# Designed miniproteins, single chains, part 52

Each design is a single chain, and the fold is of that chain. pLDDT is the mean over its residues in the fold that is shown.

## One batch from the design tools (miniprotein)

Design m1897
Fold by ESMFold2-Fast:
Structure m1897 (fold): chain A 64 residues (1-64)
Amino acid sequence: MDADEYFIKGIEAYRQGKLEEAKHYFEKAIELDPSYTEAWRNLAEVYRQLGKEEEAKKYEELAK
């Protein structure tokens, strides 16, 4: 499975409210492609939804 495939699965999980599953898929996309800006942004949003604002800010900075 490539980075794009994991990213799509992350989006699908996020839309279903499965935040932990979405987090896992976005993390896998980044592991395969650390330059995947959209995955970093979505990971930051998942952390924000989980109440982890410090982690969310960190990943949002990395998505620049």
Scores: mean pLDDT 83

Design m1899
Fold by ESMFold2-Fast:
Structure m1899 (fold): chain A 66 residues (1-66)
Amino acid sequence: SSLEALARTNLGNVYLAQGKLDEARHQYGQALAIDPNNRDALNGLADVYEAQGDDAKAAALRAIIA
């Protein structure tokens, strides 16, 4: 459901703020499995990939958002 995607995106944002990159990535991934066009989840996942040094994956996600 869209509410589940929102809840998982919010949880991903909390983990990202705590520097828990693997947990953040998992939650954003779950949100995108429910809603593939969720802009907040796509942006959060791009931030996780940048923090992990995967600039190519981050750039690909940001191209979808732009």
Scores: mean pLDDT 87

Design m1900
Fold by ESMFold2-Fast:
Structure m1900 (fold): chain A 57 residues (1-57)
Amino acid sequence: MKFEEAKKLLENIDSPENVEKLAEIMASLTPEEQQKLYTYLVNLPRKRAKKILEEKK
């Protein structure tokens, strides 16, 4: 299932290959699945969320 695959990629998104694959999966998801994935991302463990935010800075 693409949604579950995307969740696993989000947990280990340190690799450029995983980032690219995640983007492709997100583009292929339904709007409902995209919203569910976004909710999952917002509720990621604090440690992981901090790392993602620091990369955006």
Scores: mean pLDDT 67

Design m1901
Fold by ESMFold2-Fast:
Structure m1901 (fold): chain A 83 residues (1-83)
Amino acid sequence: GGFEVGDVVEITTESGLRYIGIAKTEAKKPGDLLVIQVPGSDKTITVRITELLGDDAAGGVVVDSDLLPVGTRVSIRKLGKAE
């Protein structure tokens, strides 16, 4: 369960806005911070994990980002591993 450095993840907002990124931190439990870098840019989305949903998914809230407002609720899904 949770996320590891190098995981390819999809972040989706309640409004349907979607980003694919690479996990730059480990997040294994609620309260952990997951830093996700969007490929092709230096932009990151930092999410506080609020719940873990099995092995490949989580709910979270944006705590720092140039792409999404702080407080945005997101769902996160693991797509695979980056090389």
Scores: mean pLDDT 84

Design m1902
Fold by ESMFold2-Fast:
Structure m1902 (fold): chain A 62 residues (1-62)
Amino acid sequence: MIDPLEVEIALAVMELALELNSKTPDKERIKETAERILELAKQNPKYKKVRDWAEEVLKELE
């Protein structure tokens, strides 16, 4: 059985990566998507690497 949380995190990761590679990245969308990843990933320790990456993206934004 596929974990629906894993699918949602994967989609959010793709969304964040797409925005970061945009010609005109939207800082608000990057922030919102990274915060969404942090919220989803906090529910399960197996997603620590994804959470750490999203947290680093938020730090680099400022």
Scores: mean pLDDT 78

Design m1903
Fold by ESMFold2-Fast:
Structure m1903 (fold): chain A 58 residues (1-58)
Amino acid sequence: MEEAFREAERLVEEGRYDEAIEILKKLLKDPEFQKKPLSDLLEAIGRLLRVIGEQIEP
């Protein structure tokens, strides 16, 4: 799970948003995902959104 979030973050930093979104979609469909702490997931997503915001907002 963490590796997939790091990969998505890397793709966002490269401007490859569609591929980052596809990774997140796959994680949401993973049954193991539902057993993970939601807080850890939200923190990783929040970090990803921050990177996107920093690249879009001047």
Scores: mean pLDDT 66

Design m1904
Fold by ESMFold2-Fast:
Structure m1904 (fold): chain A 83 residues (1-83)
Amino acid sequence: GPTPEQFEADVLVALGLIHLAITKLALKRAPPEKQKELEDIVSELEKTVAEMQAAADAGDVPRARELLEESVKLSRKADEIIK
């Protein structure tokens, strides 16, 4: 089976993907005047999740944790825009 480190990395990526999915859903529900800002956040989240996957594949769990923190910040920024 996977190592404990690989399992943790895979879970971190899964959490990042959940934040991305929620933000994409928020974009679909957004009024036109907020769509551009949410599109920019979705683009940044897609980059962050791709970097998390690369860190996970490299076994860099500390980097994957840092990138999850960034994904949480981006998700919170999206929540502030949609209010």
Scores: mean pLDDT 88

Design m1905
Fold by ESMFold2-Fast:
Parts: structure tokens; C-alpha cells; sequence
Structure m1905 (fold): chain A 86 residues (1-86)
């Protein structure tokens, strides 16, 4: 799972959005709670130009900061939920 997340991030940095998205999704399927997998998925969606998902992630992050004082566990669970729905 972690290795797939690293490869997804590398693909995103190289500008290969399709491969980055595929690898990030595989990483999250193996470990839905992986911080590295979630970060790779966010990077992949950014490279793919999915502005709607990025806006939803920004809104969710703001709400968590405002309501839960930036609780990291709640943030990770919310990000995972949004990615699963996308």
C-alpha cells in the first residue's frame, strides 16, 4: 500500500495523471486509512484537474479546523470519505 502511494506521488510529480490516479486508488483499496495513500490521491486528482474534488477537500478541511480544532484523525476520515464518493 505505502509503495503504491509513493509510486502514485512520483507519477503525479512527473505529470502522468492517469497512472497517478490508478496507483493512488489501488493504494487506498489496500489501506483506506493510509495517510500516504490519501496524500497521493490528492496529488493525483490535482494533476488530473479535478477542481470539484479539490474544492470539496478544501471545504471539508476548513470545516474540520473550525468545528474540531484541526483534529488530524477526523480530517483523514473525512478525506477518505470524499475520495470514496468521488
Amino acid sequence: AEELARRAFEAAVAGNAEEALRLAREALELDPNSEEGLAAAIAAYRQAGNEELLKRLEEAGREILETHGGDRKIALERIRELIEEA
Scores: mean pLDDT 66

Design m1906
Fold by ESMFold2-Fast:
Structure m1906 (fold): chain A 62 residues (1-62)
Amino acid sequence: GEVILRVMSKESGASLEEVRELVELLRRGEFEKARELAEQISKRTGVSAENILNGALAAAKE
């Protein structure tokens, strides 16, 4: 769990707090809120929202 969150934070440029929030939104089935957060991170970091969301989905399956 934690190792994947740290890798995602480093690769996306998001904070660990933002990555944890994104994974928890996906675990709760709040896909629209998760998409909105991924798009906000994408705007700030330049990493695609699709790549951020796919990483979070992989982490949420653990």
Scores: mean pLDDT 78

Design m1907
Fold by ESMFold2-Fast:
Structure m1907 (fold): chain A 55 residues (1-55)
Amino acid sequence: VDKQELLRLIGEILRLIGEMLDLELDESLSEEEKEEKLKELEKELEKLKEKLKSL
């Protein structure tokens, strides 16, 4: 297992989780806009999980 690649993927996952939290706390966005953007971030997270499993 490439430890450098593993740490990079973990870092990307943590960054996405932070973005999801920031999005949920953004009072300038409507509930519909938050849900749409959160859905896209969840898709990104799933792609990173799949890549992590392939290591």
Scores: mean pLDDT 80

Design m1908
Fold by ESMFold2-Fast:
Structure m1908 (fold): chain A 80 residues (1-80)
Amino acid sequence: SKEDALEFTKEALRMMADAVSEAYHEALRALDPSTPYGVTPTQPLSAEQAAKVREIFLAKLDELAPALKKKIAELKKKVE
């Protein structure tokens, strides 16, 4: 139904947003291991720090992708 399609879309987007947030947090923890979830650095990153954050962010997204795909597929079955 249209309601089931909307529910799927909202939950899938939330799952994707959560994965992006987790990857971002992991990247920031590589600069400072004490960085709390959802907190960003108060100072601008150097070019070297920005490159490191980018590398770790992409690597963490690749790590999370199989589990994320499985969760989205399971969600699709629940709303079909």
Scores: mean pLDDT 77

Design m1909
Fold by ESMFold2-Fast:
Structure m1909 (fold): chain A 100 residues (1-100)
Amino acid sequence: SELGRLGYELGKKGAELGEKAGNKAAALGGKRAAEGGRLAAEGGDPLEAMLTGGVGAVAGGAGAAVGRREGDKEGAEAGRLAALGGSLAALAGEANLKAA
């Protein structure tokens, strides 16, 4: 799944940038988004990919909000990337469920 691969790539970037920025929610969100995206791309458990991606999206969104509130542009961007990656991973998992 191309969506799974994109979720993985964006999740990785969000996690790396979140760690660098000290934004724990963005870093966690990015890790979960990358895990969900990898699962979807590799044809792993679609429900696990969808749920893990969803957690990444929620945590990434929280990280983005924190970054914005603190005036931390890197943390806000990390959270945005993690949220987008998690959403794409969840969509990829959902698509795999519908294809089964």
Scores: mean pLDDT 89

Design m1910
Fold by ESMFold2-Fast:
Structure m1910 (fold): chain A 55 residues (1-55)
Amino acid sequence: SKEEELKAKYYTELAKRVREFVAAHPDATPAEVIRRAREIQDELDKKYKEELEKL
């Protein structure tokens, strides 16, 4: 479904952005990585909901 495709897109984007953050900040603590991952997740969740509303 379009919803499943959209969800897969945002999970892929989350994983990519977290990997990019870790690569750019190799000395980041686990707590800092978790906090950034949550921020990215919140941003992507908002975008996912906005795009879902357009379906």
Scores: mean pLDDT 83

Design m1911
Fold by ESMFold2-Fast:
Structure m1911 (fold): chain A 56 residues (1-56)
Amino acid sequence: HHMEADKQLVLKTIDGMVKSGMPVEVIKEEVKRLAKTLNLSEEELEELLKYIEEKE
């Protein structure tokens, strides 16, 4: 997988979790795990966490 594709996959996953009504704290924990597994950069992780906060 490309890092760009992996980042998009995580964004789709966030949208699904938000739509399911998962707590923001749980979503953040899962996103941190996914970012580590997919070897995303610190900047990408920070962007994903900001995206979650905007959905809050």
Scores: mean pLDDT 77

Design m1912
Fold by ESMFold2-Fast:
Structure m1912 (fold): chain A 95 residues (1-95)
Amino acid sequence: MEKIEEARKKVEENPNNYVLMIEEGRELFELGYYEEAIKFLKKAIEADPNNGYGYVELGLLYEEQGKLEEAREYYEKAVELGHLPAKVLLEELEA
């Protein structure tokens, strides 16, 4: 609980720092706070919607949860935004 509140405060104080949002989201995911982690990554996408990296990270979290269709959608968006490495992740997901 305290970890989630600390993460929210950091993001609130740095609303345009998408890297921080991704890092906090990843840490929350590793701690098992999957829904909160996804919210942080969605905020990262809102802060930089043209950055395919945020979409890749969110896709990876959905894939880890077994939500393969959602992971596919985010990988496809990352490729559309020019993040070509996401094409490998998308092809592996479809295989």
Scores: mean pLDDT 78

Design m1913
Fold by ESMFold2-Fast:
Structure m1913 (fold): chain A 69 residues (1-69)
Amino acid sequence: KVEEYKELAKKYWDDPELAKLYYGIAALLEGIKLAKENPSSVVDEKETEEAIKKVEEQIKEAEEKIAKL
């Protein structure tokens, strides 16, 4: 969850690369939650779903980078 990744970024503040990755994941997860909780009738659902999947891929890439650190 968003708070968990933000706390991890604070915990690893002395490792700026790792902290940045955790903050990045938190921001992306928060964006996904906001998009799902506040759907717009003006924005195409299919377009929103594709955007969310792309962001989820970015989160997985960040998690892989953390694993390699």
Scores: mean pLDDT 73

Design m1914
Fold by ESMFold2-Fast:
Structure m1914 (fold): chain A 79 residues (1-79)
Amino acid sequence: DDAELLRADPEAAIAGLEANAEKAKELAEKLKEKDPEKAEKAEKVAELAEEAVRAVRAGDYERAAELAREASRLAEEIA
């Protein structure tokens, strides 16, 4: 249960989501010149991860889990 994992250690969950958002931003910057469409998707991955962080901080673990799953699915599309 993704929401239950986030609730068990929200600080660790936030750290992981923030790290994923930063990696996605780095990927977007690297891809801007070579593949702008993948760069846009990488930026969206970062946005979803950042929104998930906000949801965790608000105590909305179900929403955070949904956003984290969307970010993971989109990241797989650009891998």
Scores: mean pLDDT 84

Design m1915
Fold by ESMFold2-Fast:
Structure m1915 (fold): chain A 94 residues (1-94)
Amino acid sequence: MSPQQQMDRIGDNLRDDIDRTIDDYDSGRMTRDQTQYSIYVNMYGYAQYGITRYGLSRSQAINVIRNVSRTVSNRYPQHSDIINRATDMMISDM
């Protein structure tokens, strides 16, 4: 599998997990803080998986997360602040 195909798989899976988290938030199952933390945990987990399992560089993993963050922020502009804060926290902790 090429590095691009590995990044695409991580991005697709992360986007699906964030979509489910946003659905839980919009349905009232999660608070704002729980939602931000869930997105952070998923972003961090997928970034670490890409590095440890697929051998992605830190920069490649961060690029995947940034691309997903941009895509979901465009899809859910009302939640862009939660998504961007989770993204910034994840990048700071890597």
Scores: mean pLDDT 88

Design m1916
Fold by ESMFold2-Fast:
Structure m1916 (fold): chain A 70 residues (1-70)
Amino acid sequence: SLGAAALQAAEDEGLTGKAAILVTSEFVRRVAGEEPLSPEELAKRTGVSVEQVQRAIDAAEAAIRAVLDS
């Protein structure tokens, strides 16, 4: 599923628990055409760096694209 692919990508970038779930849910919302939280807001809510959130977003987007192209 899209959510599972995004969650795995976020975890591969070092996010865990609630941080991985929150970041993943916002990636899924973006793919669905909803307005997601900014990387700065996600970093603030999860307690991880903006750089780590951005890497997780990029990885999750790539993973979702791979699933959709399959």
Scores: mean pLDDT 74

Design m1917
Fold by ESMFold2-Fast:
Structure m1917 (fold): chain A 72 residues (1-72)
Amino acid sequence: MIEELAEASKRALDAINALKAAGHTDQAAKYGKELQKLVEEAIEAISNGDTEKAQEYIDKIRKLADEAAALA
């Protein structure tokens, strides 16, 4: 679970950094804030033992990574 969250978050950060490098600074900032929120919610779910909810947030982080990558 934690390893999946770390991998998904890294992929999203890499995509956001690519967006920033492409000059899409405002869009990168927007995705960065959304990523931070999703990571916090995933950590909270893991802390509460809610594996299903944690997986939902990890999946949302993966989708965000794909969306950010498509814009770069």
Scores: mean pLDDT 85

Design m1918
Fold by ESMFold2-Fast:
Structure m1918 (fold): chain A 85 residues (1-85)
Amino acid sequence: SEKELEEELKKFAEEQLEQHIAAFHERFPDLSDEIKAEAEEELRRRAKQITDLAIKSKMSLNEVKNGLDAAFAAVMREALARQRA
């Protein structure tokens, strides 16, 4: 059913986001709390936007994964740039 597919998509996106946040904290333990909080907030915001779009557009789980992975990579690049500044 549509409701089951939407629920599956939401759970998948939540699991991907949780894994990304965990990976971020493991990769950048010495990053400032301010930069960590900002990056986590941005990841959550982008994940929500991608999930909402995916539900409306009937995206596959693979398309959702690709979108979330791209968002994670972008946020990590920004955090790394701020760490090096």
Scores: mean pLDDT 85

Design m1919
Fold by ESMFold2-Fast:
Structure m1919 (fold): chain A 56 residues (1-56)
Amino acid sequence: DATVVLKMEVDVDGKTVTITSVYEGPKEVALATAETRAAFYKAGYGAKKVEIEVLD
Protein backbone atom coordinates (compact mmCIF):
# COMPACT_ATOMS: atom_id res chain seq x y z
CA ASP A 1 0.00 0.00 0.00
CA ALA A 2 1.04 3.59 -0.67
CA THR A 3 -0.10 7.12 0.13
CA VAL A 4 -0.54 9.27 -2.99
CA VAL A 5 -0.92 13.05 -2.62
CA LEU A 6 -2.47 15.16 -5.39
CA LYS A 7 -1.95 18.94 -5.25
CA MET A 8 -3.22 21.44 -7.80
CA GLU A 9 -4.12 25.10 -8.21
CA VAL A 10 -7.43 26.36 -9.60
CA ASP A 11 -8.34 29.99 -10.27
CA VAL A 12 -11.81 30.89 -8.94
CA ASP A 13 -13.12 34.44 -9.30
CA GLY A 14 -9.59 35.84 -9.66
CA LYS A 15 -8.28 33.94 -6.61
CA THR A 16 -5.91 30.97 -6.69
CA VAL A 17 -7.14 28.02 -4.61
CA THR A 18 -4.92 25.05 -3.76
CA ILE A 19 -6.67 21.67 -3.69
CA THR A 20 -5.00 18.76 -1.88
CA SER A 21 -6.36 15.21 -2.06
CA VAL A 22 -4.89 12.10 -0.43
CA TYR A 23 -5.43 8.54 -1.67
CA GLU A 24 -4.32 5.49 0.31
CA GLY A 25 -4.33 1.83 -0.69
CA PRO A 26 -2.68 -0.41 -3.29
CA LYS A 27 -0.14 1.79 -5.11
CA GLU A 28 -1.51 1.20 -8.61
CA VAL A 29 -5.10 1.94 -7.54
CA ALA A 30 -4.20 5.05 -5.49
CA LEU A 31 -2.05 6.43 -8.32
CA ALA A 32 -4.73 5.74 -10.97
CA THR A 33 -7.33 7.48 -8.79
CA ALA A 34 -5.09 10.55 -8.36
CA GLU A 35 -4.40 10.68 -12.13
CA THR A 36 -8.13 10.41 -12.93
CA ARG A 37 -8.92 13.21 -10.45
CA ALA A 38 -6.17 15.41 -11.93
CA ALA A 39 -7.54 14.87 -15.46
CA PHE A 40 -11.03 15.87 -14.28
CA TYR A 41 -9.82 19.14 -12.74
CA LYS A 42 -7.67 19.97 -15.78
CA ALA A 43 -10.62 19.47 -18.13
CA GLY A 44 -13.32 21.06 -15.96
CA TYR A 45 -11.47 23.81 -14.08
CA GLY A 46 -8.24 24.47 -15.98
CA ALA A 47 -6.18 23.20 -13.06
CA LYS A 48 -2.49 24.18 -13.09
CA LYS A 49 0.65 23.21 -11.13
CA VAL A 50 -0.67 19.65 -10.87
CA GLU A 51 1.65 17.55 -8.69
CA ILE A 52 1.29 13.86 -7.84
CA GLU A 53 3.56 12.59 -5.07
CA VAL A 54 3.90 8.97 -3.96
CA LEU A 55 4.84 8.65 -0.28
CA ASP A 56 6.57 5.36 0.46
Scores: mean pLDDT 82

Design m1920
Fold by ESMFold2-Fast:
Structure m1920 (fold): chain A 74 residues (1-74)
Amino acid sequence: GETVERPAFGHGVKKEYTAEEYIKLAEEYEKKNTLENLKKALGYLSLAAAEEATAEIHERMREVVAKIRELEAA
């Protein structure tokens, strides 16, 4: 039959992460400063905000959104 079962892109999706772990992941992607990586960073920051809604996370999200807009405008 036409069916495929692949639950993850890699082996890193076994347990839930803490807000701090999501922030660390987002920071690693932010360092690369590309549109694709900034979008991934924003995704992880959104997950971090879902765990812990802090001003620092929201400020980081605003910075990443601004960078994404700048790259899309180029």
Scores: mean pLDDT 72

Design m1921
Fold by ESMFold2-Fast:
Structure m1921 (fold): chain A 91 residues (1-91)
Amino acid sequence: GMHDKLLELIGLVLRLIGLAEDIERFGASPELAEEARELAEELVELAKTLDEESQRLALRALERLAEAARRVGDEELAEHLRRLIEELRAA
């Protein structure tokens, strides 16, 4: 049901925020960058099936992660996340 999807969304948002903190603290290792891509893609696909408030929450998490990628100079990860943000905004 919708409640199960909302809990899944909250879980993904919290994981993305934690990952952004790890990336800023330790740098975007290949492993952290790959996890960031996978989780961000999962978040976008889930958020597209949910309401506008859920999509706004997802966008904030993605923007936080993109900022972390930019701060550590991972331009490929930052660009990938920017594309996902634009995709979710268009939904």
Scores: mean pLDDT 88

Design m1922
Fold by ESMFold2-Fast:
Structure m1922 (fold): chain A 59 residues (1-59)
Amino acid sequence: AEAAREAALATAREIAARGGGELRVAPDGTPVVEGIDGRGLSDEEAARLGAALEAAAAL
């Protein structure tokens, strides 16, 4: 569903921004996080980011 994919991408962008990074969508539609500072992100936030990226890629 388009709305579910947009929500997952929005969640991933928000978490990436909190870690000092940025979310890009590759030409093949794969979401990629760049520039993230791992020190600024908790283990739980990193897991949520991973789940959101997986959900967006699967939709």
Scores: mean pLDDT 73

Design m1923
Fold by ESMFold2-Fast:
Structure m1923 (fold): chain A 69 residues (1-69)
Amino acid sequence: MAVKIPDPSAKENQKKFLEEVTEGVEAIVEGVAKTIEKKTKDPEEAEEFKKKLLEKVKKSKEEALKEIE
């Protein structure tokens, strides 16, 4: 089982977890964007798609972080 360490601040653990989840989502977005680029052969379309989704992901992370704080 995973080792769990007692924390003086539960908020710190929530922030760490949020960072890990966000990293995973960002990796998926990049993979999808590269697939779009290869399929459509339009790097600008892939870049716009990636930029739009990554901006939403970053905003969602900031909002979640603000709620934790």
Scores: mean pLDDT 75

Design m1924
Fold by ESMFold2-Fast:
Structure m1924 (fold): chain A 92 residues (1-92)
Amino acid sequence: SVLEEELAALTSERSRELAEKVVEAVELLKSPDEEKREEGKKLLEEVAEELLKEAEKKAKEKKIEIDVEEIKKKLEEEVKKLVEEAEKELKK
């Protein structure tokens, strides 16, 4: 997944920090509490934004042609899919 690939491209400390936030967000999305689900969605969106910023920084520093808009689109699609899958689990 794009989330996993971008996390792997970060420093060990940064990768751990963002990975922990993803786990927390997914746990919140599985909560029966609507407020906690909204917090989980916001956390996933924040992680996606931070990963996009790291990708933009890497592209500029290394002079690599990285399609930042394509990465953004894929991250948004993965976040949407995770939210939809968590909501389906709650309906069962």
Scores: mean pLDDT 73

Design m1925
Fold by ESMFold2-Fast:
Structure m1925 (fold): chain A 72 residues (1-72)
Amino acid sequence: SQALIDELLKAIASGDVEKVKEILEKLKEQGLEHLLTQHLDENGVGFFIQVAEETGNEEIVELLKEFIKSLL
């Protein structure tokens, strides 16, 4: 769902760790977790991880890395 992706990006940009966890759980429940892996670059780095790294929130970066790793 585009709405869930938009909310995930907002949560990452705001550093809202709890909201990131909530949205990742909803993506998994709806079978939409593959949307996070479709935007991997040549180094296996996802768009969402890059956004989180730009904010400097290491907790969110690690959450996204572990989530994506569990899907690959």
Scores: mean pLDDT 75

Design m1926
Fold by ESMFold2-Fast:
Structure m1926 (fold): chain A 82 residues (1-82)
Amino acid sequence: IAYFNRGNAYFSLGQYNEAIADYNKAIELKPDFAEAYYNRGAAYFSLKQYDLAIADYNKAIELKPDFAEAYNERAAAYEAQA
């Protein structure tokens, strides 16, 4: 089952809590899945849960140091907290 793909579909529909649940399952099945951390962070950002978003972007960057989008969204989350 492609939990990540279904999570992305929920995200596109604005169903952020359902997206997070599917990303949690994707990460449980593949703990090194940088894109799942990034997308879960984006869902947390959309819910204004900026500290959780930053934690997920940090993990995405740790797993994939060349992940330019994660650096950009982490910066946006820090700005949103200020």
Scores: mean pLDDT 88

Design m1927
Fold by ESMFold2-Fast:
Structure m1927 (fold): chain A 70 residues (1-70)
Amino acid sequence: SEEKEKLERRIKFEKDVLEGLQALGDAMLSLAKKYGLPEEEISRMQATFDRDVAELKKRIEELEKKLKEL
């Protein structure tokens, strides 16, 4: 159905965003360490990425549950 196709596209989008966020987070943290940013700042950056990753994973899980009900 069109609804199923739209939901599948949304799930793919969210998964690609998650992959991009994880890649960006890894790159940013590596650069922060390389350039000697304060440990407290690096820890805040890590915590921010961890929260954003957790939120996206939860959203993907909820969308996948909806897809199974279609």
Scores: mean pLDDT 89

Design m1928
Fold by ESMFold2-Fast:
Structure m1928 (fold): chain A 65 residues (1-65)
Amino acid sequence: SIDEKILEFLEKMTLAELEKVKDLASKGEEEEAKKFLKERAKELGIELTEEEIDLLLEKLKKLTS
């Protein structure tokens, strides 16, 4: 399911990678944040759609609120 893929991706991310995505999003560079997530998912062998990348970015933003 979509939630299982997102959870797997989050478990494989380092704290430094999570901080980078959050920093990009906080600066309004959401497209750069999405690009980083897409490239990292590909490197990890996790197939994420555009919609799943959007959901992942929203979850990462909420984890720090």
Scores: mean pLDDT 77

Design m1929
Fold by ESMFold2-Fast:
Structure m1929 (fold): chain A 80 residues (1-80)
Amino acid sequence: SKMSKEKFERALEAMVKDGVITEKQKELIRAAWEKYGDKVDPGDVAKIIKENPDADDEGLKEALSKAFPEVDWDEILKLA
């Protein structure tokens, strides 16, 4: 059930090109996927980001932590 690295990278590129996420948000999703893999679906993360377009890092962390409680979003946001 784990998404391949190639499929994951293609999904991220498509989301940036379609204006769903920014380049910075792409790096955030990549960092989370590299550390947590199957616990992070890139499309679901992008959806949460899209639903919170004006959120600062704290607001985005809160939203992502509610959707993906097993991911340390504070650590991931500091890496991105």
Scores: mean pLDDT 75

Design m1930
Fold by ESMFold2-Fast:
Structure m1930 (fold): chain A 56 residues (1-56)
Amino acid sequence: MEEVREELERAIEGAERLAAEGLLGLSTHQLKDALRRAEENGDEETARRARELLER
């Protein structure tokens, strides 16, 4: 769980960087993938963060 959570947090940070560069489609795709993986692993905290970023 710890290793997966760290990887998911890095993926979310990467998606935020993509959004800052104007690559919104790639950012949204990565956030959706991170959300799905977080839900599959029962990481509700990371899943909530990904949802909040998608709703911005």
Scores: mean pLDDT 77

Design m1931
Fold by ESMFold2-Fast:
Structure m1931 (fold): chain A 59 residues (1-59)
Amino acid sequence: AALAVDLLVRNAGLSREVAEEVVRLARQGKLEEAAKLLVRHGGLSEDAARSAAEFIAQL
């Protein structure tokens, strides 16, 4: 969803390309892979990244 991509770019500081990949992985149920990208590129803790990936999957 466009909203989830925009939130990741603005709040986590991700590039649009990485944000789109995170949203795609989360919506496919690949929460661990999405969380790893949020940690690596967004500087989130593992717990925050997992919660964010689960939230994105529900959007």
Scores: mean pLDDT 79

Design m1932
Fold by ESMFold2-Fast:
Structure m1932 (fold): chain A 103 residues (1-103)
Amino acid sequence: SAAAERVAALLREIRDALEAYLEAHRDTLSPEARALLERLIEELDEILRKLEAGEISPREALERAIELLREARDEFRALGDEGLAAALDEQIARLEAALRELE
């Protein structure tokens, strides 16, 4: 569906931004923050896979991604990585806006 294509594109953009952040900060991230970011990317890929396979709806994919990013944001804040936590807040806002636009 057009909604599934739009949500998949948004999730890929977020995933690609996180991968770019991981590569740019490879030598400066703590091992704990790096492992958390790698896990977040893998979990986003799983949501994207399920959406593309038709196993979940576009709405469910957005709801799962929002919850996943909120949990990751809180974990990064606990690790003292305020920069990555703030970046995730921005992506959460984008996902919430996309959720409001779904019919």
Scores: mean pLDDT 89

Design m1933
Fold by ESMFold2-Fast:
Structure m1933 (fold): chain A 96 residues (1-96)
Amino acid sequence: MKSLKPLKESTIEVARRVADALARLPQVELLFVLPDFETGSVLIVAKLRPGVDPAEAEAAVRQALEELGISPDKARITARPDGSVVVELKDVELPE
C-alpha cells in the first residue's frame, strides 16, 4: 500500500545484481558502479583484461545482463579501444 523509497531500492538492487554478474566475467575487471537514484539509472565502468577483444567483452556483458532479465533496449554497452567498458542502464526493472 505505502512505499516510501521504492525507486531507490530497485536502483540499488539492479546495481548490486549487475555488479555481481560483471565481477564474475573473466573478460572484464569491474572498476565502479554509480547508481543514480533520481533517474533510476545505473552507470557501470569496467576495464578490459589484457588480450580481450572489446567486442567479446561487450557480448559477455550483454549476455550477463540478459541472464538477469534486463532488456537490451534499456542497456547501452560501449567497449572502447582504450580498454574501458561503459554500461548505462536506464529505467531498469528487475523481473519479479
Scores: mean pLDDT 74

Design m1934
Fold by ESMFold2-Fast:
Structure m1934 (fold): chain A 61 residues (1-61)
Amino acid sequence: SDVTDQLQQLSDEMSTLMLTATPEQQQWLHDRMTQMVRDRSSLQQLVDGMQDAVDWLKKQI
């Protein structure tokens, strides 16, 4: 589905950004993703949350 494709693209982009992220940024992202999984977020909510995380990291790096 389009949502699954977006999730894969965002995952790849996050992996690239993590190469230049600080340990604090990496910890923030890890905690946020872990919380979304615990909350049993829908695929759309995961995409939205990952997009927010990617946008935040781009502004910090």
Scores: mean pLDDT 75

